Designed miniproteins, single chains. Designs and how they scored, part 88

Each design is a single chain, and the fold is of that chain. pLDDT is the mean over its residues in the fold that is shown.

## One batch from the design tools (miniprotein)

Design m3050
Fold by ESMFold2-Fast:
Formats: sequence, C-alpha cells, structure tokens
Structure m3050 (fold): chain A 68 residues (1-68)
Amino acid sequence: SHMEELKELLDELVKRGKISEEEAKEIYEAAKKSGDEAGRLVTRLVARGKISGEEGQKLGRLIKEIWG
C-alpha cells in the first residue's frame, strides 16, 4: 500500500540521519488525516535543508497517491 511505502521511505530517512523519529511519525500521522498537512510538513523539511528536493518529491507523490 502507499502508506506502507511512505513508512518505509520515512524509516530510511531516519536511518540516514536526515530526519528524526518524531518528524517521521508526525508526517505519517498527518498522512492518515490530511494530504495537505502531510504535504506541508514535507515542503518544510525540504525548505529547512533536511531532505533533498528529490526526496521531498517522492514523499509528495506517495501522499498524493494516498489522497488522490
């Protein structure tokens, strides 16, 4: 499922030291409730230089697939 793919990608970003476990959990929980909120959190991570634009685009695509 797209939620499982999102979780795996967030877990990889945590393993690589790019984001915290708290940031990953916040995005995952937001993705269950609101595509807009989850997308906003991802955009903020890119803006803060924590993840690349490419990583942000991949997360954003998965969020889009979850919400249509």
Scores: mean pLDDT 87

Design m3051
Fold by ESMFold2-Fast:
Structure m3051 (fold): chain A 100 residues (1-100)
Amino acid sequence: SPLEERIRELLRASIGASDEEVRRLAAELVDLVRDQLSDADAANLATAVMAILSGVAERLSPEELRAKVDAVLSKLDLSPFARELVELILRIAEEILEEL
């Protein structure tokens, strides 16, 4: 899907990225779906996406990334739609990290 391809591009761009670049890439990723989200969901998705992109930039193992993101998600009230998006992004991130 075009959305999945764009998510993959943004995640790959985050490998070794600076904190500033990670923030920019996270904003670009949230913007892809912003019109489908409430303001609260958009803020919570941004927090989850920042955790995922930060983990990819740090080259965490898939297991370390999953643990980090699960800890963040435990503090967020995401809609079912936003949660499915986080799971999709996380799955693609895990695939990318397995290739490193």
Scores: mean pLDDT 86

Design m3052
Fold by ESMFold2-Fast:
Structure m3052 (fold): chain A 97 residues (1-97)
Amino acid sequence: MLEEVKRELERVFREAVEKYPDDIEKVLEIVEKKAREIVEKNPDDRELIRTVTAVGQAIAGILTGARVSDPEVQEEMRYLGMSDEELAAMEPIELFR
């Protein structure tokens, strides 16, 4: 399950970069939209929500240099259903294994 979600977000990211190579904001918007759709379908799956959020933030970090501690990043994570405890415990996820 978690590996499938990671693969799906990685695929969406690759396709978005290929389609919009000069539009970082558009690529980020596409990835964020997909992450939200996955979370909305599985609102009670806390492990999946944490995984989706961590993968999404790793992608955002690649595109923008954004940090998990940034207020805008924190607000987006809370929108995806992350608690303050979950945000504090967040570990980096290795992409494109």
Scores: mean pLDDT 69

Design m3053
Fold by ESMFold2-Fast:
Structure m3053 (fold): chain A 54 residues (1-54)
Amino acid sequence: MEEVRERGERILEMVKKDPAIGANLAVGLYLTESRKYPDETFEVVKRVTDLLLK
């Protein structure tokens, strides 16, 4: 759980620097961790999407 949240924060920082790389990292997190931590991975993807639609 904590590892997914820490990776999520790093991904959000990357989205601000490079949206394409950040979005790819968020998709990777979702594909690898969503089965064990669906709520945490969904929250990261939602926040990334909100930043991209801003």
Scores: mean pLDDT 76

Design m3054
Fold by ESMFold2-Fast:
Structure m3054 (fold): chain A 70 residues (1-70)
Amino acid sequence: MPSIEELIEKYLKLYRETKEGFINLGLPEELAKKFAREIVEGDLKYLVNKGIITEEQKEEILKRIEEETS
């Protein structure tokens, strides 16, 4: 399994790239943040359901994204 730090870096990058993509399509920043978070959360829930990561790893990654959006 990747380390928690590698997972955090990967999903922060995905969040940032997805948010910027939505902003470039003309979405307001608040909606871009919301939709980017929903995409990352959905991907992480899928990985938990498949047993690839733990629930605790999912929560840690989402917490780091929340800290970045504040």
Scores: mean pLDDT 82

Design m3055
Fold by ESMFold2-Fast:
Structure m3055 (fold): chain A 67 residues (1-67)
Amino acid sequence: MSLEELLEELRRRLVELGLASEEAAQAIVDLMAAGDLTVGRVLLHEARRVGDEETAELAERVLRLQE
């Protein structure tokens, strides 16, 4: 799966689960696409803390592609 496909899946998931508005979800994935590792790491940490394994896996895959 490409970085673009992972980011689109992450954006869609954040909106569908009510974790972010469409505008906020787009801003998060845009920052991650621009190489903001801090946003990705914060999202991974929060997803793991609340037990959202799918969001955690998506964030981890994006971070791995950016390293």
Scores: mean pLDDT 77

Design m3056
Fold by ESMFold2-Fast:
Structure m3056 (fold): chain A 68 residues (1-68)
Amino acid sequence: MEAEEKRAIEEAREHIEQAKEYLSRGDNRAAAEALQRAREAIGKLPEDSPVKTELQKEVDALYQELAA
């Protein structure tokens, strides 16, 4: 179970980094797709995980950047 949580965290962070890269290139569509993949990975984490809350806030901040 711990290994599965670690993989989900790594997947989420990888997709967040991809989203940041796409945003830096002005590719808002690709960034939105990467953020959606990050959300899917975050959804695999326990609801009471502090890391889940942290990653959700980071994804939400990047979505706000897309909306600007």
Scores: mean pLDDT 82

Design m3057
Fold by ESMFold2-Fast:
Structure m3057 (fold): chain A 67 residues (1-67)
Amino acid sequence: LRVVSSQTVTLTLAAGETKTIPLPVPADAVEVRITSGEVRVVEATPDSVVVQALKSGTHTLVVEGLG
């Protein structure tokens, strides 16, 4: 798989809050790197990733679409 999209997102979330991150182009797989904070990936689709914060605060992640 090749990188088809890459974006850095900063989210301010409460513990347990979910956020949907849209992908700029559809991808066959998604890689999420947490550079700051604590989140988990709860769902990945070809056009979006849903993340959930494990603690309240500001979270910075790199979301890469692979296809």
Scores: mean pLDDT 82

Design m3058
Fold by ESMFold2-Fast:
Structure m3058 (fold): chain A 100 residues (1-100)
Amino acid sequence: SKKEQAIKIVEETKKYLKEEKKKEKDESLKNVLDTMVKTLEENIEKLKKAKTEEELKEVLSEIINDLELFTDTLKTYFPEKTDLINFIEEKTKKLKEILE
């Protein structure tokens, strides 16, 4: 249940970033978005392979750290992208609730 909820949130996050990349004209931001999409694809595979509660918590902690670093990057270099930043922060909060 927690694993399925985590996979769903990460897949929704990945889908949103892919759509944002398609609309984006800034090549630097496109590259940042593409890198994050690839990171989330790898993390979805890690989540699917997690067999224990402890393995699930480890992968979730890694994903949360990756998303927080991504959010900090956006706030520093693309602070005008408020909708994108707020979306990532909301998804990160939901993953933290699963980790509890």
Scores: mean pLDDT 88

Design m3059
Fold by ESMFold2-Fast:
Structure m3059 (fold): chain A 73 residues (1-73)
Amino acid sequence: SSTLQQALERMDRELRRLEELIRRSTDPRKRESLRSVLASGEAARDAAVARRDPSLIERTVRSLELYLEKVEA
């Protein structure tokens, strides 16, 4: 559905942003934390595709946006 596609596109943008933060981080503990968040996001994306459930993606994207805003401040 168009709603699911839009949610997945937003999710993919936030996942790419996380990957960039991991690449730029020099702190191994911070990298590990970011990798954990990335893995959770990727799992949520896969689950939403399998279940065709955009609400799971929308909740995950919102959480990632708030997390990244806090981490980048």
Scores: mean pLDDT 80

Design m3060
Fold by ESMFold2-Fast:
Structure m3060 (fold): chain A 94 residues (1-94)
Amino acid sequence: SPLDETIARARARAAAELSPAAVALFDAFLGEVRTAYANATSIEEFVARFQALGRALAARLEADPTLSPAELELLERMVAEVYTVALDELEARA
């Protein structure tokens, strides 16, 4: 699926460009997003869960003083891309 392909690309990019700690946090986030997507009964339910997962990720990243601004910017872009693709796929199913 487009979402699974986007998650695979995001994981590959994270492994290449992020610290191991950031990779571990982001990979856990992507796994939870994939679960939320599979279990969502509505777009509203998915959006609410994605926002909660995003806030949890942001809090963990904010607590890590070793993360560079470039790593944070890349993470923000990849999170936005995954969100857009997941939302587009859910709308296409409706």
Scores: mean pLDDT 86

Design m3061
Fold by ESMFold2-Fast:
Structure m3061 (fold): chain A 87 residues (1-87)
Amino acid sequence: MEESILKAQIQELEDTIESLKKDIEEYRNKSRELKEKAVMAEEKGDTSEAKKLFEQARLYDDVAKAVEQEMKENEKRSEELREQLAS
């Protein structure tokens, strides 16, 4: 593989990783906000609302974990390509 093609692939992966990091942060922030609202609802005795908010928070946590796994796979691929470029 030519060095220029390899560098382009590394850059694309790094750009993807950066985008995925932002997505993870947004999903985790939404999950946190929903959990805070759920706790407040429980303190007010609104068990039904609290349950819904916790379920929504869990969905965001699950999506964040899936995106984090994809990010780790892209980080590993980027590292492999960088090692190939260095050799």
Scores: mean pLDDT 86

Design m3062
Fold by ESMFold2-Fast:
Formats: structure tokens, C-alpha cells, sequence
Structure m3062 (fold): chain A 79 residues (1-79)
């Protein structure tokens, strides 16, 4: 089901966000690209299903991913 697909993508994004915390700057760029790809796929599921619960979960996940990426970019710029 689309909900099951969404939940699997959510687990993968959470794993990649965790991996970014211990990755090198070069690896972080590739992980960020992968996270973006998965978030876009999740957005397509939300659009197709019209599921407001999935939309809320995606919004929260996007905010979390953006926060982590912004912090890691700031760390790199401070180096």
C-alpha cells in the first residue's frame, strides 16, 4: 500500500539523517542528496493519496532534515 511505502521511506530517511551525524563533509553531501530524493518520493505519495496524516508527518520530517543539514553546513563554514 502507499501508506506502507511511505512508512518504509520514512524509516530510510531517519537512518540517513542519523548517518549524516557521523559522516565526513563529502559523505554528508551525498547523504543530503539521497534524503532529498526520498523526501520528494514521499511528497508524491502525499499528493496522490491526499492523506492529511501523511502530509503532517512529511512536514515534520522535512523540517527535521532541513535543521540537521543547516547545522552541518554551518559547522563546515565555521571550519
Amino acid sequence: SKREEFNELLKEVEKLIKEMETASPEERMELAKRIEELLLKMGEIVRETGDEELAEKLKELVARAQEVIARLVAEELAS
Scores: mean pLDDT 84

Design m3063
Fold by ESMFold2-Fast:
Structure m3063 (fold): chain A 81 residues (1-81)
Amino acid sequence: MEEALRELRELLEEAREIMAEAAERGELTPEQRRRLEEIQRRIEELLASLPEEDRERVLREVLERLAAIQREFAARLAALA
């Protein structure tokens, strides 16, 4: 569980960095889109590997962090307008 949580946090941080770079450029590159899809798939695999009792709590934490990343990306894009 602890290793899976660490990997989840690393994947979420990588996604945040990709989104920040994309926001600075004003677009997602094909490579960035493919990497985000890979990150999403790995997150799904990690969530599926968690005990049922922890899965709901961890899923909620992941969704909250993804929402924060999406809000940051939207704010950065709005600033470029």
Scores: mean pLDDT 78

Design m3064
Fold by ESMFold2-Fast:
Structure m3064 (fold): chain A 71 residues (1-71)
Amino acid sequence: AVPPISAQLRAQIHARLLAMGLSAGQADDLTQAVLDLLETQGEALAAEFEQKNPQRVPFVDFLIDVVMQQS
């Protein structure tokens, strides 16, 4: 299931990016890119996540990896 796009989800993605060593500006830009990707491709990404990594990586980390590979 795709998590709802919420202020809490935005904060979780942003906090994770900051924890990975990104600047506040980079974290803002990538957080928005992750949310845009989830809004446009959320069902496809959820299906890919369940197929490839059912219990291995948090979904937020999976989304960040997808965005970083595309940018």
Scores: mean pLDDT 73

Design m3065
Fold by ESMFold2-Fast:
Structure m3065 (fold): chain A 80 residues (1-80)
Amino acid sequence: SREDVILMVRAAILGGALYASIKLLETSKDKEKAREEARNLLRDTRALVAELRARYPDDPAVQELVARIEALMAELEKKI
């Protein structure tokens, strides 16, 4: 459905943002601002992961996508 496409696009955008946040924390001299932005991104991504799990509990492709997002979230959390 259209709603499913939008949800998958949101997942792609947030996944890219997680990766960008990790790189910013590695390279930024102003780590405090980068950490605050990373915490906000983690909150928004946790909400998306919950929505994906609720809507597609038995979809293996969505389970793989969620696992990849959760791995990026864990990597970002280690840098905060």
Scores: mean pLDDT 85

Design m3066
Fold by ESMFold2-Fast:
Structure m3066 (fold): chain A 99 residues (1-99)
Amino acid sequence: GKGAEEAAEGANKAALGAVVGTENITKGVGIAIRAIGGATEIILAEKLKNLELARRGARDLIEAARLAVEEADNEEGKKLAEEGLREAERGARLAIEEV
């Protein structure tokens, strides 16, 4: 559904923001992996009709996207992460309603 698609777009932007924005490469990659993991859980929840998995994926994705914003060392990464967070919050909410 549209929620899972928007959550995936948000995860991609948050992941890019983390990698671009974070001076510590290991930290940036770690945040990116968490964001992608959360979106993957949301996608799986849609296929499995599992509301608890959708809620868990939403929490994981939004927490990772927030961390991407907080850990950004430059404006380019911060802007991408903030855009990713907005899409992740909207997509996650919609995905939960669509399960």
Scores: mean pLDDT 90

Design m3067
Fold by ESMFold2-Fast:
Structure m3067 (fold): chain A 83 residues (1-83)
Amino acid sequence: SDELEKTKLLFRSIAIIVEVDYIIKSEKDPEKKAKIEKIREQIRRLHDELMSLVRQDAPVSELRKILEEIDRLLEEARKIYNS
């Protein structure tokens, strides 16, 4: 169902926030940590937008666009952490 798909996308966003929190806790370089913390703030804003779209019963396609942006930010955080 569309409701199940929307729920899965929302849970994926939460899982990404948890992973970025773990990266921040594990990062010892203060400059890298600060960059990843800024990325986490962007992810949180996108998560809030995702929740707003769910409340508005927006199409799954719109929720997927937001999650794709969140996934790109996770990739950026991982690259900084592994650099």
Scores: mean pLDDT 89

Design m3068
Fold by ESMFold2-Fast:
Structure m3068 (fold): chain A 67 residues (1-67)
Amino acid sequence: MERERAEKEAELLRKAVEDGRAQAEAIAAKSPEYQPLAEGGRETTERLEEYAERKEAEARARIEERE
């Protein structure tokens, strides 16, 4: 159960980051006047991607340690 939970958490984090990025891009594409906000969000998205990768690595290490 611990392993399944860690896997689901990593998957949820990854999907949350992708969903957030998709929403920001969709808004920018549909409303060009939001371009300045979209550019600022790009830097934030890069940091979120780094965070997601770190969490995924942690979950993977935890699973490996248990096996």
Scores: mean pLDDT 64

Design m3069
Fold by ESMFold2-Fast:
Structure m3069 (fold): chain A 71 residues (1-71)
Amino acid sequence: MTDEEIVEEALKLLDEKNDTKSKEELLKMVNHPDPLMREMGVGVAAVYVAVEKTVNSKDTQAHIEKLLKER
């Protein structure tokens, strides 16, 4: 799965919620010249996607880790 797909899905979710400011901040992070900042942006995007799919934020972090590892 490409990081770009995760970012695009998060941007779509933010746009549907009319969160234009969060969308702009996410784009700024993933287009940062520093690779670490770009990875951080992808991580934020993954959280947005996981929260939308799984409303239980308490277990969402564990579910993200589990999905990324793909046992």
Scores: mean pLDDT 72

Design m3070
Fold by ESMFold2-Fast:
Structure m3070 (fold): chain A 88 residues (1-88)
Amino acid sequence: SAEEMQEELLKIMVEAFRIVKDLLDVARLIGLILRLIGMVLDGADPKEIAREVIKILDEIIEQVKDDPEAVKKLQELKKKAEEILKKA
């Protein structure tokens, strides 16, 4: 369902933020979270939310590219978001 896909996408973002919380400025992460929350509140469909999650993950990966373990974990989360996008 749309609600289940939305919940899974939000869980992916929470996990991504846990991975990078000690690597990135918290205020920058809050900005990304607020952007995603705004889309959810505006009633964006799961496909639009999935595209934004993938975009945010790409931005985070670029910022933490010097940490190969963080990059690996974030790429796995991106793969999960891409699979949700295919089903939406």
Scores: mean pLDDT 83

Design m3071
Fold by ESMFold2-Fast:
Structure m3071 (fold): chain A 59 residues (1-59)
Amino acid sequence: SVEEKLEEFKKKYKDSPLYQAFLEWLEQRIKRGELSREEALEQTIEDFEKIVENIKKKK
């Protein structure tokens, strides 16, 4: 469910400095109504994971 995905995301990334920025971005995306809550969450998680992977690679 969306709630389970959100809790897993929080557990995994709560210590990341980007976590708060992505939460704000997710909330703004949902408020605009451009995507469903589920779609916004999934896309935001995917984008976050790509950025984290890029940071790890670049050091």
Scores: mean pLDDT 72

Design m3072
Fold by ESMFold2-Fast:
Structure m3072 (fold): chain A 98 residues (1-98)
Amino acid sequence: SKKLIALALIAVGEGDLERARLIVEIAKLIEKIEDPEVRKKLEELVYAAFEGVPKEEIEKLIEKVRELAEKKGLSEEERKIVKEIIELARKIHELVRK
């Protein structure tokens, strides 16, 4: 996604190579998700984590991602990937909210 590439470049420009690394890993994982609405919602979650929004807002976005994945009937493999992306987004949020 162009948005995730832009976020990774911003992180590199800020000297935060760990945040950039996490964004690149998420970008690789998102390519394995076929549903475009789930992809978009995951990108929104990553953007919110990068922006350092309040923890309550991140948790609400995570719940919306989980609800959407269930509604779309994602495979067991895709649900595991969504869970991994969520955990990586939490790590980005923790790095920003120090």
Scores: mean pLDDT 84

Design m3073
Fold by ESMFold2-Fast:
Structure m3073 (fold): chain A 80 residues (1-80)
Amino acid sequence: SPEEEYERRMAEVVRELHEILEDPSRSDEQKKAAVQRAGRELLELTREHAARLGLPEEELQRWLADIEAMTAHTLALIDR
């Protein structure tokens, strides 16, 4: 189903990001770059999914804002 495909692809992006974040050979700079790349991929997947559902623009903007907020929060945690 479109829902299952969306969830699968989102989970794949998050899984790959976690592998990089858990890698002790990676610098904080490399980890931040990976978070930013994952954030962009999640935004694109969400736009594609919203288009398939015919989601209103206002609702799509809320979903995108949530992803952007989570990305910013994760970046801030790396600096702690």
Scores: mean pLDDT 86

Design m3074
Fold by ESMFold2-Fast:
Structure m3074 (fold): chain A 122 residues (1-122)
Amino acid sequence: AEKELIEKIKEIIKKILEELRNHPVAAPFLRLPDTENVDPDFLDVVPEPLSLETIEEKVENGEITSLEEFEKLVRQMFENWHRYNPEGSPLRRMAEELERKFKELYEKAKKEVEKIKEELEK
């Protein structure tokens, strides 16, 4: 990917992360769980914990350079919550609600990136 494309993708990703952080159900997803308040089995079920903060750090550090890499990590975060929390539980419903918001934002982002790619071909 060209440097200009990477910078524009980074801006788009940061806007998505901001929208997710400001969502009413976002609180459990903002940061990694406090080790004093996590169940002993949590790390057995979720060996690679992810939060919106952890994902944003990877974007800032340049570890994520595409929408596809970003989507993969966000999906992994939601899959971790689905594995640990049973269907119909409050935290599971919050995860499903935030995931629906992410899918909406991601579809808009894909269209924006395609437009940017078309402009950079000139």
Scores: mean pLDDT 80

Design m3075
Fold by ESMFold2-Fast:
Structure m3075 (fold): chain A 113 residues (1-113)
Amino acid sequence: SMEELIKEILSLIENEAIRELLERAIRVFRDKITEEQLKELKEKLKKAKDDLEKAQIIGEFVASLLGDKELTEGIKELLKNAEDLNEAMRILGLVIDMRERGFSPEEIKEQLI
């Protein structure tokens, strides 16, 4: 089931702050997430070297759910250029916060890129 897959994915993340952001992202984007996307996320997270790469992978996953190609690519570029975990977490947190607050892809684009 999707719920079992979500639990397995969350169990791969030891960093509490990253895990909480992913839990929040899954809640916010629940109706946009497919089982195939979750399977891909799980495989990428298993191969991640460190917490920065995990945050970047989660950020790219979240970016793919926004429904706007320009915004998706812009966020992926910001995450790729993040100097450390704190910057990646900030970018990811801002995207999730704006979506949770009901911001459109256009409004998110105006704030970030």
Scores: mean pLDDT 87

Design m3076
Fold by ESMFold2-Fast:
Structure m3076 (fold): chain A 96 residues (1-96)
Amino acid sequence: ALPALSEAELEELLALVREVMELQREGVAAERANTPEARARLAEAAERLLALAPRVAAWPPELLRAARARVLLEEGRPLTPEMERALAALREALAR
């Protein structure tokens, strides 16, 4: 079971996960583009991800996975059964 989580803690966690996911997507897009301008963006994204690593490490891995599933749901992305279970656990954690 996930640890109990407040609405404010969820908002903080979701903001962090959204920032990490956006930087990861920027890095992947830059690597695929393979231009000098893209290499500069890749380096910037990597440095920003490294700076966020201690904040990410402060959260339990199961909450990070559940938050990622929530962000993907909000974006209308397809979810795996594991992601759907993580979202159910997140809803239960918020109801406590």
Scores: mean pLDDT 84

Design m3077
Fold by ESMFold2-Fast:
Structure m3077 (fold): chain A 82 residues (1-82)
Amino acid sequence: SKEVVEQIEALLRALEPDREALLAEARAMRAAGASVQEIFDRLTARARAILRARTDAPEDVIEAAAVLAASEIVAEVLEEEA
């Protein structure tokens, strides 16, 4: 629904201050030889923990936002390798 999309967008904005730190962690993991899946799982867990600490959103909305944020960061790191 529109309400769920707006909630996810609000959570993605709440992660914006942490974006550079998450990107730096992803780059460091990749340089150390971590798989794409390991980086994705780590970033999803980090984003989820940040969102749980800062918001009162439903768990399914937090999960969706964490997955989207992690996917975006992983894509950016892989694009830097191309």
Scores: mean pLDDT 88

Design m3078
Fold by ESMFold2-Fast:
Structure m3078 (fold): chain A 68 residues (1-68)
Amino acid sequence: MAEEALEKAREYIEKAKQHIENGDLDSAKKYIDEARKYAAQAAPGLPEEASRLLDEINELKKKIDELK
């Protein structure tokens, strides 16, 4: 269901944030990739919420790229 995919995307976003704070950029990137997959899966059912999560995912990816 779209709601379950959205919840998983949020969970992976939080994991990515924690790993960015700890300097584990490789792990953070993997969690960002997973979050993107679940956000895309949620998009047909919850397009506005999925779009907001994708914006956050893009911002986190930018932070990872800046820290490399």
Scores: mean pLDDT 83

Design m3079
Fold by ESMFold2-Fast:
Structure m3079 (fold): chain A 75 residues (1-75)
Amino acid sequence: SKLEEFRRAVEHAKGLLDKMKEEKVDPEKVKEFVEEALKTFEQMLSELPEEDKPEAERLIEEFEKHAKKVLKELE
């Protein structure tokens, strides 16, 4: 389903953030990645059924929280 594809995309992006943290990637590059990922998630969310949008919004919020933690650890 589109919601399952959305969940996998978010989980994949979180994994990339964890790898960027381990590799000590420049925080500016991590911020660019986060901005692009969020744009992609917003586009995917717009294509979901209305019933699935609240769950997708929660997944985006969890991604944002994870990204903030990664950025804090890199700074």
Scores: mean pLDDT 86

Design m3080
Fold by ESMFold2-Fast:
Structure m3080 (fold): chain A 89 residues (1-89)
Amino acid sequence: DPEALRRAAELLASGGDPEEAREAARRARLTPETLKRVRELLERGDVGGVSRLLTEAAERGETGEPLSEEQAEKIGKLVEREREERARR
């Protein structure tokens, strides 16, 4: 779902509701190659990298496998962290 990919990327870039981010991540579908890259970036906490990769995947109209529940949880935590960071500025 390209809209789910774009929404997850937007929330990662701007911060927002972590539950909305988890829902978008659960609806996202990616190729196994892109899923591997997302997993690596999530392990590093690279929020900008994940956001960029999901935006590029949406532009390509990627389909395939769902993100794992663990990956969706990590995306939610990164979105929450970005929201908190922006609130401190």
Scores: mean pLDDT 82

Design m3081
Fold by ESMFold2-Fast:
Structure m3081 (fold): chain A 88 residues (1-88)
Amino acid sequence: MKNEDAEEGALALLEGMLEGGASASEATGRVLRALGEVVDAYLGIVSPEEGERRARELAVDSGEEYGGSKELIEKAAEGLGKGAREAA
């Protein structure tokens, strides 16, 4: 069970949030939540399209909330969204 896009996206989200001033617990919680959206797509709880939308939205919202690097947040949104889409 390897989803390299989801892994890359999760790491980018973690780095972006920490640079934006999120605590380690806040950043970890948000990453776990984003990975939860990818897992929900894999389990068929949501469609791959809906999982992509939710994962991307969570990454973007996290970047806006914490003021992380736009480049890292864009990487997070792309990686997590693509990871959820690959569940199809």
Scores: mean pLDDT 80

Design m3082
Fold by ESMFold2-Fast:
Structure m3082 (fold): chain A 76 residues (1-76)
Amino acid sequence: MVDLIVQLAVRELREAAPALPEAVLDEIARALKSGDVERAVALLREGLRAAGFSEEQIERLEAMVRNAAAASAAAS
C-alpha cells in the first residue's frame, strides 16, 4: 500500500511540476517511503523554488504531499 500511495503522489507531482528533476522526485519518494515527511517537504520546496514555482503553488503541492504521507503512515 505504501508504494502505491507514494507512486501516485510522485505521478501527481510529475504532472503538476514537469520541470522538477527526476532525481528530486526520486529523493522525495524515498523520504516518503521512510516516513520522513519533513525531509520530503524540504526537498519538494527547494526543487519547486529552483524551478520557479510561486509560493502559492508550493503550498498547494506541499499539502498534497503531506496528505499522501499521512495516508501512507496510516497504512503502515
Scores: mean pLDDT 79

Design m3083
Fold by ESMFold2-Fast:
Structure m3083 (fold): chain A 66 residues (1-66)
Amino acid sequence: MEELIREAVRRTVEELRAAGLTDKQIASAARKVQEELRNLAKEGKLTPERAREIRDRVVDEAIAAA
């Protein structure tokens, strides 16, 4: 569980940094991914597929807003 959340957050940071977003924008997106995945984990609903879907959505939203 923690490893899956940590990996998703790390990948979000790497993708947004590569896209040229600011540290503040990256931190906001990373926090959103972490919070959503932690909520799914508390409900017993966190899977690798759901983590990827949430990460992809948050990354796309952050880039579109930049």
Scores: mean pLDDT 84

Design m3084
Fold by ESMFold2-Fast:
Structure m3084 (fold): chain A 100 residues (1-100)
Amino acid sequence: MKLLIKSFLREVSSREELEEVAREVAEEVYRLAKETGGDVDVSLAAFDANMNLIAGESLTIKADASLEEIYERILEALERIWEKAEGRPIRLAVTLTVNL
């Protein structure tokens, strides 16, 4: 089984930055889905400044999903994480996996 894995870290200290990260993640997921024709598994993990896990979310984006649908689903997942952070800055680890 061939796997394409992309991981990156973002620091989020405001709702505006959360929305910017949601857009970045959605655009990358959309690109990977279109380039590979495969479904994209998204793993989101939020850590505090001491690297303690605050919250995690996972979702699968189908290859035929629109950019708008992807953005809405990613934003909803990030909003759930942000609520659990209770106004504290987070370090968000994003992992995108495509089975090829």
Scores: mean pLDDT 86

